Designed miniproteins, single chains, continued (2). Designs and how they scored, part 74

Each design is a single chain, and the fold is of that chain. pLDDT is the mean over its residues in the fold that is shown.

## One batch from the design tools (miniprotein)

Design m6562
Fold by ESMFold2-Fast:
Structure m6562 (fold): chain A 100 residues (1-100)
Amino acid sequence: MVTEDEVLELLREYARLMGLSEEEIEKLVELVRHNLSLPELDEEAVREVASTLDLKAQSVLAGFYVIVDAALKQPSRQERLELAKEMLQKMIENVKKELA
């Protein structure tokens, strides 16, 4: 069973690979955790966080936004976490290939 902690750790791994600071990483992780607990995407919270980030961190947020939007369309919390994990693992693999 996929846990929220597994998804949040994958978010941290991806953001670190993208070169974000630990402060930026925790802001994005908290935003994703918040939105995954909701029935619909909190677009206002996304805009507020985005306004505090540089272009690189905003690009990472855009990727996380796509994941959260897709996850929220899943019928159960477990399916949301499973889809988020699958999408994040693919993103991590792609970045690692580009860094090689």
Scores: mean pLDDT 84

Design m6563
Fold by ESMFold2-Fast:
Structure m6563 (fold): chain A 76 residues (1-76)
Amino acid sequence: SSVIDEASRVARAFGEGVKLAELPVEELRERLREAAATLPREDFLTLLAGAIFGAKLLKDEERKRLAEEMAAEVEA
Protein backbone atom coordinates (compact mmCIF):
# COMPACT_ATOMS: atom_id res chain seq x y z
CA SER A 1 0.00 0.00 0.00
CA SER A 2 1.35 3.41 -1.03
CA VAL A 3 -0.21 4.98 2.10
CA ILE A 4 1.62 2.51 4.40
CA ASP A 5 4.88 3.01 2.43
CA GLU A 6 4.53 6.81 2.81
CA ALA A 7 3.73 6.51 6.54
CA SER A 8 6.82 4.30 7.00
CA ARG A 9 9.01 6.82 5.13
CA VAL A 10 7.68 9.70 7.28
CA ALA A 11 8.14 7.71 10.53
CA ARG A 12 11.72 6.83 9.55
CA ALA A 13 12.67 10.44 8.69
CA PHE A 14 11.06 11.75 11.90
CA GLY A 15 12.82 9.08 14.01
CA GLU A 16 16.19 10.00 12.49
CA GLY A 17 15.53 13.65 13.43
CA VAL A 18 14.77 12.64 17.03
CA LYS A 19 18.08 10.73 17.16
CA LEU A 20 20.00 13.72 15.74
CA ALA A 21 18.65 15.92 18.57
CA GLU A 22 20.71 13.78 21.01
CA LEU A 23 23.98 14.88 19.32
CA PRO A 24 26.13 17.84 20.41
CA VAL A 25 24.83 21.10 18.87
CA GLU A 26 27.78 21.48 16.42
CA GLU A 27 27.37 17.88 15.18
CA LEU A 28 23.58 18.39 14.89
CA ARG A 29 24.21 21.55 12.79
CA GLU A 30 26.58 19.70 10.41
CA ARG A 31 24.21 16.70 10.09
CA LEU A 32 21.27 19.02 9.31
CA ARG A 33 23.34 20.85 6.65
CA GLU A 34 24.24 17.48 5.07
CA ALA A 35 20.58 16.40 5.13
CA ALA A 36 19.50 19.72 3.54
CA ALA A 37 21.92 19.05 0.64
CA THR A 38 20.95 15.37 0.11
CA LEU A 39 17.27 14.90 1.07
CA PRO A 40 14.14 15.97 -0.84
CA ARG A 41 12.43 19.01 0.76
CA GLU A 42 9.54 16.96 2.25
CA ASP A 43 11.89 14.39 3.87
CA PHE A 44 14.14 17.17 5.20
CA LEU A 45 11.17 18.99 6.78
CA THR A 46 10.07 15.71 8.42
CA LEU A 47 13.62 15.22 9.75
CA LEU A 48 13.57 18.79 11.15
CA ALA A 49 10.20 18.11 12.82
CA GLY A 50 11.78 15.08 14.53
CA ALA A 51 14.79 17.15 15.64
CA ILE A 52 12.51 19.89 17.06
CA PHE A 53 10.46 17.26 18.92
CA GLY A 54 13.61 15.59 20.28
CA ALA A 55 15.07 18.96 21.37
CA LYS A 56 11.82 19.75 23.22
CA LEU A 57 12.02 16.40 25.07
CA LEU A 58 15.60 17.28 26.09
CA LYS A 59 14.48 20.85 27.01
CA ASP A 60 17.31 22.13 24.80
CA GLU A 61 16.39 25.62 23.57
CA GLU A 62 19.50 26.00 21.34
CA ARG A 63 18.87 22.72 19.43
CA LYS A 64 15.18 23.61 19.05
CA ARG A 65 16.01 27.10 17.70
CA LEU A 66 18.58 25.73 15.23
CA ALA A 67 16.08 23.24 13.74
CA GLU A 68 13.23 25.82 13.67
CA GLU A 69 15.46 28.38 11.86
CA MET A 70 16.42 25.77 9.23
CA ALA A 71 12.74 24.85 8.72
CA ALA A 72 11.86 28.54 8.21
CA GLU A 73 14.60 28.90 5.56
CA VAL A 74 13.29 25.86 3.63
CA GLU A 75 9.67 27.16 3.76
CA ALA A 76 10.69 30.65 2.57
Scores: mean pLDDT 80

Design m6564
Fold by ESMFold2-Fast:
Structure m6564 (fold): chain A 91 residues (1-91)
Amino acid sequence: DAFARLLELRRQLGALAERSVTEAEVEEALDRILRQAREDGLENEGLGITPESSREELVEAATRLLEASLEAHAALEAGDVERARAIDAAV
């Protein structure tokens, strides 16, 4: 189930967002996760990436997901469920 795998990947990215890590460590972890997703055939399934995407494009897509996860988490903590849904729908 590609959808279930995508949700798991997003959960892993969200967990990284909750950790106090350096930018270099975040980049390495996100690259590893996206590489795994690519190997599992999850390209372009909600990530906005293709098999031809460069590493830079993959890191950018992962960063957007990470930032969206952080914003959605902050919105939920503030009780703004509508904003959290809008953020999730935009990625």
Scores: mean pLDDT 59

Design m6565
Fold by ESMFold2-Fast:
Structure m6565 (fold): chain A 82 residues (1-82)
Amino acid sequence: SKMDELRAEILALIAAGASADELLAALRRMAEESTNPEARAALEKGIAWLEANRDRLSAEEQHTLVGAAVHEAVEVERAAAE
């Protein structure tokens, strides 16, 4: 699915040590591609939290948060598709 492809792209960015700006851009693209309002809300919540806290978070903490938001969005989309 498109959401699984976007998740794979974000996980690859995390593995490459992507910046908060790169992660935010990828999360915004995933939110735009999401057709489920709950999945989009999960991504938008992650975006807002990362934007508010980026200067306080280590790269590892940023990666963990981004991974969690993406996982929640994919699970919501999967549940809606069933």
Scores: mean pLDDT 82

Design m6566
Fold by ESMFold2-Fast:
Structure m6566 (fold): chain A 90 residues (1-90)
Amino acid sequence: GIARLRAKLDELNKEAYENPENESRLSLGVMLLSSSIRAAERLDAASAQVLVDKGLLQAERILKEAKGELTPAERAALDAQIAALDAQLA
């Protein structure tokens, strides 16, 4: 749950510190993940789980993009999964 989001936040912060050229790109990930953690703590368990899953996918997309590991196919798949989870929160 939320502990996994916090672990990913730490990973994003470490990557930004070690690779300052990626700071601007990674800072968006930090903001999104921090927002997801705060929101998840105030939701019911089912809604919190959807938000956790969305936050993890957003963080993974940003980390892979920053590392140059994100393929066009992976980007499309992650964006589709994020959109489906976002629809569940509406």
Scores: mean pLDDT 74

Design m6567
Fold by ESMFold2-Fast:
Structure m6567 (fold): chain A 97 residues (1-97)
Amino acid sequence: SFSEKLTKASSKFKLALAKGDLDAAVSAAIGLAELLKSAPDSDELGYAIVLLGMMESSAKKLGLKNTAELFKALRKGDVDETKKVAKDAITELLDFA
């Protein structure tokens, strides 16, 4: 299901961040964007978009500007924008942690 794919993609991204693996985290973020772009129109996709919007808002409040742009790109399923912002966003997030 989309929910299972989303859970696996999110877990892969989280594990890469936990390890401080920039290249793995960038690749995982791009994979997540591709999954969201290709997702069927469903309640599960709607829920994911709402959660990403909340994450974008939280990143903005914390002053994590590049991370906010990453969550915005993911929410829109914008793979090209995700590719452009992911490295800077993940570098910012790893430096914050």
Scores: mean pLDDT 84

Design m6568
Fold by ESMFold2-Fast:
Structure m6568 (fold): chain A 118 residues (1-118)
Amino acid sequence: SSRQQALALIRQGQQAFRQGDYQSALQYFDQAAATSTDPRIRARAYFLRALSAGELGDYQSMREYLKKMVETTRELDEQDREMFLLALASTAASFKSSGDDEAAAIFREAADEVSEIL
């Protein structure tokens, strides 16, 4: 199914990300988001794509994919939105701890937008 294919692409992207291959990771996450109409899978793929862009210092792509993720969370229930809110806040804190204040601010802004939908 398209769902199983998208989940396999997310797993391949996460493996590339763990190995520091952020360029391959973002390609897998782009394909995962394009493969599934399931908003939970699409939101997850957009989040991981934005995170991969952040590791590459690509703030424009981070903003673009977090915007896609936030819009996709409107199709989710409150529990799933809360899970993404926590992931965004955790990622913002991680970037701030590593000294990337711009990435931290971008993820915090996305967290605030998801919070406003709740």
Scores: mean pLDDT 90

Design m6569
Fold by ESMFold2-Fast:
Structure m6569 (fold): chain A 95 residues (1-95)
Amino acid sequence: SLIDEIAELLLKELERIYEKSTDPKVREFVKQLIEDAKKIKEEAKTPLEFWQKFSEKAVELLDTLDEETRKKAIELLSPAFIRVLAFVNMAVSKE
């Protein structure tokens, strides 16, 4: 399904970020996002709903981080999120 494809793309991007990060706080944050992505994948009915719910959770979690950790997380996540968002937008627009 398209939800499965988007979720798998997102999970692969998050796993790469987890491997690249040497900061334990950033790693724990990304681990939480991976767990949330897996849960939301089972609950979402559409690709757009998946991305909306996931992005809302990601923003909530970012707001709980200290300033230094948040800056590091955003720097690592931004390119990956842009790639996933572009894929979601393309998939939704082809109906």
Scores: mean pLDDT 82

Design m6570
Fold by ESMFold2-Fast:
Structure m6570 (fold): chain A 86 residues (1-86)
Amino acid sequence: SDEEVQQIGQLVADFVNEVERIVKEEIENPTEEEKEFVKEYLDEFRAEVARLVNEDKASLEEIRAFLEKKLAEFKEEIRKLKKSRE
């Protein structure tokens, strides 16, 4: 439904904002390579959400589960990135 499309759009926007918040708080003076990594991660994320919605007809619950998984994966990648800066 149109309402579900709007809710998915809001969930995607909230996810992007959270990713940007994590980067800002966890990584001081990101390198161009680190900025590109975040950009590529978000580009892949948007493409996967579009596939789930348009091709797989995923439910809101399935989209939420996907977002939780992707956020956990991103936090782990940022943890690894921080460790590599030590």
Scores: mean pLDDT 83

Design m6571
Fold by ESMFold2-Fast:
Structure m6571 (fold): chain A 70 residues (1-70)
Amino acid sequence: SSILEGLRNSIKALEEAVKEKKPKTIILALIIATGSEAYLALKLYPDDPEVQKLAEEAEKLIKEAKEYIK
């Protein structure tokens, strides 16, 4: 689904940005985008195991990214 693809793409973009040590403004924008995609996916498909897995991965990565930009 386009929502699952969006979430996967946002996770990958955030992971790459943190790994490459992109500017804090870029990391913050990707945190917001990834969090929004995860929220939408969970609201629309709360019982989907793939959505739950990706949302958990997104939350973990967002926490890591937030520590980086402090």
Scores: mean pLDDT 87

Design m6572
Fold by ESMFold2-Fast:
Structure m6572 (fold): chain A 75 residues (1-75)
Amino acid sequence: GPEVERVRADEDAKPMELEDEEASQGFLEKLRETAETTERGGDSLGAAEELREYARKHGSEEQTQMAENLLDGVS
């Protein structure tokens, strides 16, 4: 049956003790980069996708929701 007991299957699956403040700062930096890329007419979609992936790995549920809203707005 499906089982997730092998938590450390790869490096990304490892449970990390990530600092909430550090995650928030990284998200804000990515958010700023996404906004700047959009303003310049660059790869806004790619930047928004990176932000969403960052939020999913390191951010909170609220930050993930914000990133998804941004991606939807760019799409």
Scores: mean pLDDT 67

Design m6573
Fold by ESMFold2-Fast:
Structure m6573 (fold): chain A 70 residues (1-70)
Amino acid sequence: MEIEELLKKYDELAEKYGPQSVPALTLGEFLELRKRINDLMLKLKDKPLEEQVEAARKAEIDYRKSIIEK
């Protein structure tokens, strides 16, 4: 829930303050990102929550960058 709120807030800020700050995702790309984050959280379930959140944030940024750079 908290991670979903953070992702939503990030997207809202990007839409408001600059389309260049975060690339627009298609529905398929958004679902793939959500799946990757969920899989990552499951893999890191034995780690502290802070570490899981940091990993999820980095994964989102890296995924969005990969879409822009290709």
Scores: mean pLDDT 65

Design m6574
Fold by ESMFold2-Fast:
Structure m6574 (fold): chain A 90 residues (1-90)
Amino acid sequence: MKKEEARQLLIDRAEKLYKEGKIGEATLVLVHGSRLIEEHADTKSVEEIEQELEKRLEKIKPYLKNMDTSPKSIEAAKKALELGIEELKK
């Protein structure tokens, strides 16, 4: 698999969650997805990476409810997400 294809799917998923107001989930998709691509792009298909990401998100989902949702934390997460998406587009 080409890392570029996996990165595009990651970007699309993160942007969709961001648009839906799921900032915490979008940030986790970007962080964990980027790690999965770097570790497994040469050994796993895009579909396998998506499945692994979904499994990781389901395990983390209970912790998302306990994340700091203050306006400052949300703005910091948005900025980090925007910068991460721009970095992946390179």
Scores: mean pLDDT 69

Design m6575
Fold by ESMFold2-Fast:
Structure m6575 (fold): chain A 88 residues (1-88)
Amino acid sequence: SRKEQIKKLLNDMLKQMQTLRDNGASRDELLDVFGTYLTQIYSLLSPDEQELLIEFMDEVARAERAATSVQEFVDELKKLIEQFEKRL
């Protein structure tokens, strides 16, 4: 289903960002991956779900600004993804 495709993309994004973190990637490299996956996810969303994605993006932007490390950012991103998936 479309929702299963969206959840798969979210989980694939998280796994890739965790791998990049483990390899010492910069915040810029993580944000590039995030943007690439969000573009794909956005194209699969209904208008109502697009509003949820905008809220999710705002929460992720706040988490990134608040994070003192790449590790903290990725840990918070995992929580935000889990919350977003529950709202789909």
Scores: mean pLDDT 86

Design m6576
Fold by ESMFold2-Fast:
Structure m6576 (fold): chain A 79 residues (1-79)
Amino acid sequence: MDPEELREHLKRAADDLGARLLAEGYPASIVDKLRDGLIRAADEAGRRLEEGADEKEVLEEYGKRVEELLQRARQEHAA
């Protein structure tokens, strides 16, 4: 996949997720932190692909980072 297309795709997914969480009652401050983290993770994934990293490994690491960010957002909302 083209690194820039991947970045754009993942950033759109982050915006969609943020909108859903706001609709579910998550505070904007928590959603903004999550979206910022997801955007940074998307940029890192694209950068690694540009550097010739294996796409499967990049996507696996991205997925783990997404889960960590979501878990943190859920914990902050529950507190």
Scores: mean pLDDT 82

Design m6577
Fold by ESMFold2-Fast:
Structure m6577 (fold): chain A 96 residues (1-96)
Amino acid sequence: NVQRGRDYFRRGDYDRAVDYYRDAARSPDEQTRLDAVRGLGDILRDRPDHRRAQDALVDIAQNSPFPQTRQQAVVTLARNSSDPDAVRRAIRASIS
């Protein structure tokens, strides 16, 4: 959930924050999903090479059933990731 993700993020426990944000990104509530994607982006802003946060955003961009959530994951990766291959994988999934 988003609140637990933020709690772990504030403590510097990025790996656990990713787990909670990943769960929140599957929520039926759109705002909860968008807040989760933003939380993953916050991790990448602080740690641009954080592999688990990058992988979570790529997975959301490729596999989320919600088009707006997929689009936000692509934008968040493009803005915050230092890995151009991760961004390219997310974009390719949205085109295919």
Scores: mean pLDDT 83

Design m6578
Fold by ESMFold2-Fast:
Structure m6578 (fold): chain A 95 residues (1-95)
Amino acid sequence: AEAEAFEAQVAAELAAARAEIAASPLSEEEKEVLLRLVELLARALLEQFRTGPEEMTEEQKRRREELARKLREAARAIEEGRLEEARRLLDEMEA
């Protein structure tokens, strides 16, 4: 029940974020990188919720820490208008 509620909440917030980004006065390039960022954030949150720390391998823990770092770097790049850097980081996370 809690897992289903969390997944539903993440899905609802992702849909709201997408709608707000689409309606915003931002450039199409900024909208593109923001949409990619919120999609990856939603996936990371769901992954973290489904896989508790005690059930993760050391490799999976390192990958999660790496993903969290890259997500923060991508968000910072978008905030600073560095859209090429943001795309590079997003491409690396989606690979």
Scores: mean pLDDT 75

Design m6579
Fold by ESMFold2-Fast:
Structure m6579 (fold): chain A 64 residues (1-64)
Amino acid sequence: MKLPVAQAKEETTLASSPLHTLKPGEKVIVLKEYSDGLAEVQSMSTGVIGLAGIDKLEKVGEVE
């Protein structure tokens, strides 16, 4: 099953351990979308998993 790929619209810090700041244009895999606009995402550059506001992300593709 393919997972959505999204791109950060602006600089945003993931609620993660360790903390990771997404730069504008950095791509993430959307693992889970929660209610009220939060998503669990994995950074494609670092592999860090954390929570991000979905309003800060733009869907750009999919990954298998």
Scores: mean pLDDT 78

Design m6580
Fold by ESMFold2-Fast:
Structure m6580 (fold): chain A 76 residues (1-76)
Amino acid sequence: DVEKIEKEFGVTIKIEAPSEEHKKLALDIVRNVILGLEDRGKPWRDQRLEIPTPDGYVITLEMTSDKTIRVKVEKV
C-alpha cells in the first residue's frame, strides 16, 4: 500500500485513483520507477510519466526533486 512504499523508499506519495485495482496498478508502477532511479544512483529530478491502461485510463506520475510523487489515474 501507499504507506509501505513511502516508508520503504523515504518518499511522499499523493494518489488519486477511481478503484482499488487502478490504485494497486499505479503503486506497482511507482515502485518500479523508484527502483529504476535507485539502481542508477541518480538524484531525484522533476519528471512526468504518462502510462495508458488497457481499459481507457491514463496513469500520470509527477515526480519532484524533493521526493514527492503525485499519481493520478484519469479516464481519457
Scores: mean pLDDT 78

Design m6581
Fold by ESMFold2-Fast:
Structure m6581 (fold): chain A 69 residues (1-69)
Amino acid sequence: TLEEIAEEIKKLLLEGGVSEELAEEVAKYVLEGNFDKATDLLVKAVLEGLSPELANKIGELLKKAESLF
């Protein structure tokens, strides 16, 4: 479900060392279908130290979530 994808994205962001506030905002925008803002925040997370491996996995989950709209 969309909620399960949003929760997985949040989990991966937190495991990658991203702040709880930023991780929650990404999940919020995913649930709202605002993938432009979710992607912008993912870029910010990479600048905050998120690994390319985790960023790629999260990007694939964003693409999967978008397919549900």
Scores: mean pLDDT 81

Design m6582
Fold by ESMFold2-Fast:
Structure m6582 (fold): chain A 100 residues (1-100)
Amino acid sequence: LSPEEIAEQLLESLGRLARILKEVASEEEKKEIEKQLTLVLTAYLLWLSGQLSAEEFQAVAREALRKIEEIAKKATERHPELKEEVEKELKRARELIDQL
């Protein structure tokens, strides 16, 4: 896969993770998830326009995933039934970031 294709799959994976988490997240957690997704999307667009390096995009994506993982941990502690699905999407997102 090209770096752009990997980044597109990462955005898709983060979108799926956000949908799962938003089913059980508090209003503050939903706001934080949306903020992190917006930061990753913005960094992706800046990278495509040559205003951001691939390394800078990877750093933004990694930080956003870390913050979403903190929310995911709290959400799955409250809703253990979502743990397997959430962990699968988190693993996929981490693997995609590492391929950038």
Scores: mean pLDDT 88

Design m6583
Fold by ESMFold2-Fast:
Structure m6583 (fold): chain A 99 residues (1-99)
Amino acid sequence: GPAPSAEDLELKERAIKLFEEILEKQLNKEDYSALVEEFEKVLAQLTHPEALLELAEEMLKKLEETLKKLHPNLSEEELEHIKKQKEEILEEIKEALAA
């Protein structure tokens, strides 16, 4: 299909930044309700499959980084398991977006 528009790319970048801020607030045990509401509004506007996939990839990357930060003593086996789960989720998202 057609490439993501400039608007799609801007919405994707805004969603990524909001998600990163939500994770930071959650780590600091601060209220993130307003950020979640803004994130949901941005996500509702983002309809391009490629932009949604790239957003999902970045969100999963940020979650993995956050898990490693919270649990710095994760074993190599636990890290490999997280990586495999991330890859499986991304594959299912790709299939859903292609349908």
Scores: mean pLDDT 81

Design m6584
Fold by ESMFold2-Fast:
Parts: structure tokens; sequence; C-alpha cells
Structure m6584 (fold): chain A 80 residues (1-80)
């Protein structure tokens, strides 16, 4: 289903983020990434627990978008 595919993709991104965190020498950036991972993981769990909660789904989209921006920032910093 579309929902299962979306959650699978998010879980792949979370796994990538955890791997990238191990490569970050800056403690503050590493902590920020790990906090974002925890936040997105928690929001995925909320949507899985209640897939009919439109507010939780809208929050997942918002949190996911913020997470994508942070991942781009982290990748840019690691490419320096």
Amino acid sequence: SMMEEMIARIRQLLAEARRLAGRIPDEEMRARLLAAVARLDAQVAKVEANPNDQAALEELYAVGAEFQRLMEEVRDELDR
C-alpha cells in the first residue's frame, strides 16, 4: 500500500541518518541529527498506531520535510 511504501522509505532515510551521524565529528551537529531521527521515528509510530488520524499524518509530512532539509545540510557539511 501507499502508506507501507512511505513508511518503508522513511525507515530507509532514518537508517541512512544514523549511519551519517557516525561520520559527523561535530558533537552539536551529531546531536541535532540524532534528535531529528528520534522525532521522525516517533511521528511514524503515531501514524502507524492510528492511520486515520489526519492531524498526525499532516504532522508527519511537516516533520519529514524538516528532516529532509536537515539531511541536505548534513550531507553538504560532510562533503567539505
Scores: mean pLDDT 84

Design m6585
Fold by ESMFold2-Fast:
Structure m6585 (fold): chain A 58 residues (1-58)
Amino acid sequence: MTDTEKFLEAVDNALQGKISGQEALDLGEELGEKYKSKGYYLIGNMYYEVGKVVREQS
């Protein structure tokens, strides 16, 4: 499973109420830090921002 597939599964589960939106945000923060540490700041920020929106919606 890729990081993208893992994150999308967490987003889908949070929106369905199977996990908390906070768990989706926590994964978004983890992946955000991972990609920022590799110099991919735009991709890292996108993981965080999507996770934040999912937490606010769920």
Scores: mean pLDDT 83

Design m6586
Fold by ESMFold2-Fast:
Structure m6586 (fold): chain A 68 residues (1-68)
Amino acid sequence: SVLDKIAEALGVTKEEVEEILKAYENGDRERTIALLKQAIEKRLNRPTPLTEEGLLAMADILYEAVKK
């Protein structure tokens, strides 16, 4: 599924991806940024180069990809 591919790409569980997308859908900007930043920084083992707007743009792309 698209959700499986996103989870694999981010190096997180499906449940973590669903939590990010739920925060985004609910308009919880701070939680969306925090969760996605944490996932990316764990995967990179360093600070993310993405801005807060970049992280939100990524969340939007992921949401649209899952929504179909």
Scores: mean pLDDT 83

Design m6587
Fold by ESMFold2-Fast:
Structure m6587 (fold): chain A 67 residues (1-67)
Amino acid sequence: KENLLKEAEKYREMAKVHEDTAKKLQDYADKSKDPEVKKLLKTGADFHQKLADEYRKKAEELENEAK
């Protein structure tokens, strides 16, 4: 099913964007000396990492259905 593979590719691209964002936010959190700023950045990083994991899982499910 061609459409499922295209959809999976889109989700993998979205997962990468969120994973890259999570890494940037975590790096900013690690460099921050303000505890409140550090907490906010880390919370943002965790959110984007979770979203990346969800999109990656959805892509894998679509790829498995296409088989």
Scores: mean pLDDT 84

Design m6588
Fold by ESMFold2-Fast:
Order: structure tokens, then sequence, then C-alpha cells
Structure m6588 (fold): chain A 82 residues (1-82)
């Protein structure tokens, strides 16, 4: 499942790959909006546990320069408010 793949990426510290996977899921027309929202919430919960928030924000900024994502913009705003 997408959640199992994301969990393995977070366990390995592969945050950029995890965020890229979230963008792929966001654009996947075969995935329901409810499933997309559930996956985005899971990603946010995992990122909140990461000690180096500045590193995560830099990755998000890099990805957003190349590709639009409502989920990454939402995650960025939440992490900046912590």
Amino acid sequence: SALEELDKLFEAGKYKEALKKLIEIEKDESVSLDEKNEIAEYVLEQLEKVKDKEAILKIIDELLKKESSIYLESIKKHLESL
C-alpha cells in the first residue's frame, strides 16, 4: 500500500522521496480525495516527529519550485506554525 511504502521511506530518513510520493498520489486520478487526504495527514504526522524541521522545509521549498502541490503547501504552513 502507499502508506506502507511511505512508512519505509520515513524509517530510512528519505524525506524527499516520501514528499515526492505524496505529490504523485495527489496527481493520481485513480486515488479518491478521501484517501489522498488520509495519506497527506499521515505524512504530516510523520514529519512532525522529525527533529530537523528546517531540513524538511528546505526540501518542501525545493519541490514546490518545480511542481505545484496543495498538500505540500498545507504541510509547510503547519510545520512553520510549530
Scores: mean pLDDT 86

Design m6589
Fold by ESMFold2-Fast:
Structure m6589 (fold): chain A 85 residues (1-85)
Amino acid sequence: SSELEELEKRGEEIIKRMEELAKQMPTGQRGLLLGRVRTLREMLEYALEEIRRTKDPKLLEELKEMIDLEEKRVDRLEKYLEEQK
């Protein structure tokens, strides 16, 4: 569906933003953020496959809530890092 395609795109954009922000971080903090990127990528791929297989609207809503939360988290991190410059 168009909604699922939009969520996939938003998830990919969040991952890209996190990878860009990681470049601005010290090695230790960078490693932690890149670890989170890997986890989010794996979770996103799994959730998309399960939704496509099951057509379960509850899984779609859960994915949407997860994407909304992760987007807010990356927005806060980006703002924090800009304020430290």
Scores: mean pLDDT 86

Design m6590
Fold by ESMFold2-Fast:
Structure m6590 (fold): chain A 70 residues (1-70)
Amino acid sequence: ALRAPSAEETARNAALTAGLTALRDEAAERLGVSGAEFGEIVTLYQLGRTERLSAEQRALAARALALAAA
């Protein structure tokens, strides 16, 4: 099992959590969406179902996935 992360990986996980929380709060403020709705937006973007998303929703979803990839 992939266990015992380094201090660097622990710091990255904390930064990712903080970044995703900030994006969720930005989505709520800018788009009026709940955390659950933001999760759905990110899922639709990840699945390539972008035709149903606004430009702002796609931009926030792309930022969430970029944070997860870093």
Scores: mean pLDDT 76

Design m6591
Fold by ESMFold2-Fast:
Structure m6591 (fold): chain A 66 residues (1-66)
Amino acid sequence: ATEEALKLIEDIGKRALAVAESAGNQEAVDKIRKYTKEAIEAVKAGDRQKAIDNLQKMADTLAEAQ
């Protein structure tokens, strides 16, 4: 379950990065990298709320960048 969640977050982060990089938005790229890393670390630590919060911040960054 945890390994599956980590893979899903990594896949989502890769897709989000590709979108931000294609847009040439370096600030969005940096934020997406940060939030993806923090979400992965939160999952590994068992901090579900922190993982959700960081995934939401990544989604918000993508919405604002488009």
Scores: mean pLDDT 81

Design m6592
Fold by ESMFold2-Fast:
Structure m6592 (fold): chain A 61 residues (1-61)
Amino acid sequence: MIIATSDIPLTKEQAEKLIKEGKKKVYIIVPDDLPLVGRGFGEVEALLKKSGIEVYVNREL
């Protein structure tokens, strides 16, 4: 599953939804933007990983 942070906010609620849906892998694409993950993203990433979901974060160059 691919998520562009420009399309949907990466909130705790979105993370809980992905966990509930039983996703196994999440690819997060962020724009080439200096403050691209400025708030709570690490918490969301940790929540997904703690639930057994593989999380991959890629910058759009």
Scores: mean pLDDT 62

Design m6593
Fold by ESMFold2-Fast:
Structure m6593 (fold): chain A 100 residues (1-100)
Amino acid sequence: HMKVEVKILDDGTLEVTVTLEDGSKITFRRPLRGDIAERIDAVIREGYSKGLSKEDIINKVIEVVKKEADRLGLTDEQKEVLINEAKEYAELLIERYEKS
């Protein structure tokens, strides 16, 4: 069963772990792209200011990231990774707002 986990490291990089259907794991690290991270932060802030649900905010993040991935000419595999990273990042930020 495939799972994606995202961790934000102390230096601001993302650690992404993908557990494949055979139980094998792929772990890689990448910096958040400043343009994409800024877009995600803006969508979350706007969503909270408008009183949107967590589900609606996450869906808007996915829409924005899909559009940006298409603009950047990413491959289907790169798009899938980026969308999953953005979703997990948004969920982590939303949890911080909820715990405040």
Scores: mean pLDDT 72

Design m6594
Fold by ESMFold2-Fast:
Structure m6594 (fold): chain A 89 residues (1-89)
Amino acid sequence: DEELERAVRRLEEAIRRGDAEEVRREAERIARLVRQYLGILDPELLERARRVLEEAREKFPELEEVIEEALRAVEEALRFWEEFSEAVS
């Protein structure tokens, strides 16, 4: 997913720059994309998104609500892949 990969990359860059407005925007974009494409997203990219969002939450506590919403979306998508993996095993 090119859009999700780009959003995660932009979030990483925004965290490095200390750009809270861009962190919020990219977290909201990640939540939207993950919920829209739940079953077809790359689990490796989802795990990367989770790590980057966790870092954003630590560095930008003022954005906790929007980042937690994005983390919930990513965690739900990761659970979907865990259930799929267990069913195929």
Scores: mean pLDDT 80

Design m6595
Fold by ESMFold2-Fast:
Structure m6595 (fold): chain A 66 residues (1-66)
Amino acid sequence: SRLKKLQALLLAAEKAKEIAPEKAEEVLKVLRENQDSSAEEIAEAIKKVAPEAAPEIAKVLKEALK
């Protein structure tokens, strides 16, 4: 579902703002550019920008995309 994907990305964005607020804009850009990617691919892309947020965002995406 497109709605389920959007919800998962919004939850991931909220988590990024919580863990790395100074990197939130860069993480949001990665989420937008990788919206059709797997949770693992998104987590790898986020590791390059905010490695501290990547594990929690991967967890949120896996749970939300079930």
Scores: mean pLDDT 77

Design m6596
Fold by ESMFold2-Fast:
Structure m6596 (fold): chain A 67 residues (1-67)
Amino acid sequence: SMKEEAQAALDRLREEVRKIDPERADEWTARGQKALDEAIKKGYSPEGVRSLADALLEQARAEAEAR
């Protein structure tokens, strides 16, 4: 289901950010939840939802590296 796909994507985003920047994991999870909720409203496919979560993870990595 779409809810399961979105939750799995959020859980993965949180876990991966915890490894990179644990203090900001909750912030990135909140950003991800908002972004994924909007994507679902716009009719994104499960693959599109996963791709969006991956893009957010790349952004989190880039911001962590800038420190």
Scores: mean pLDDT 82

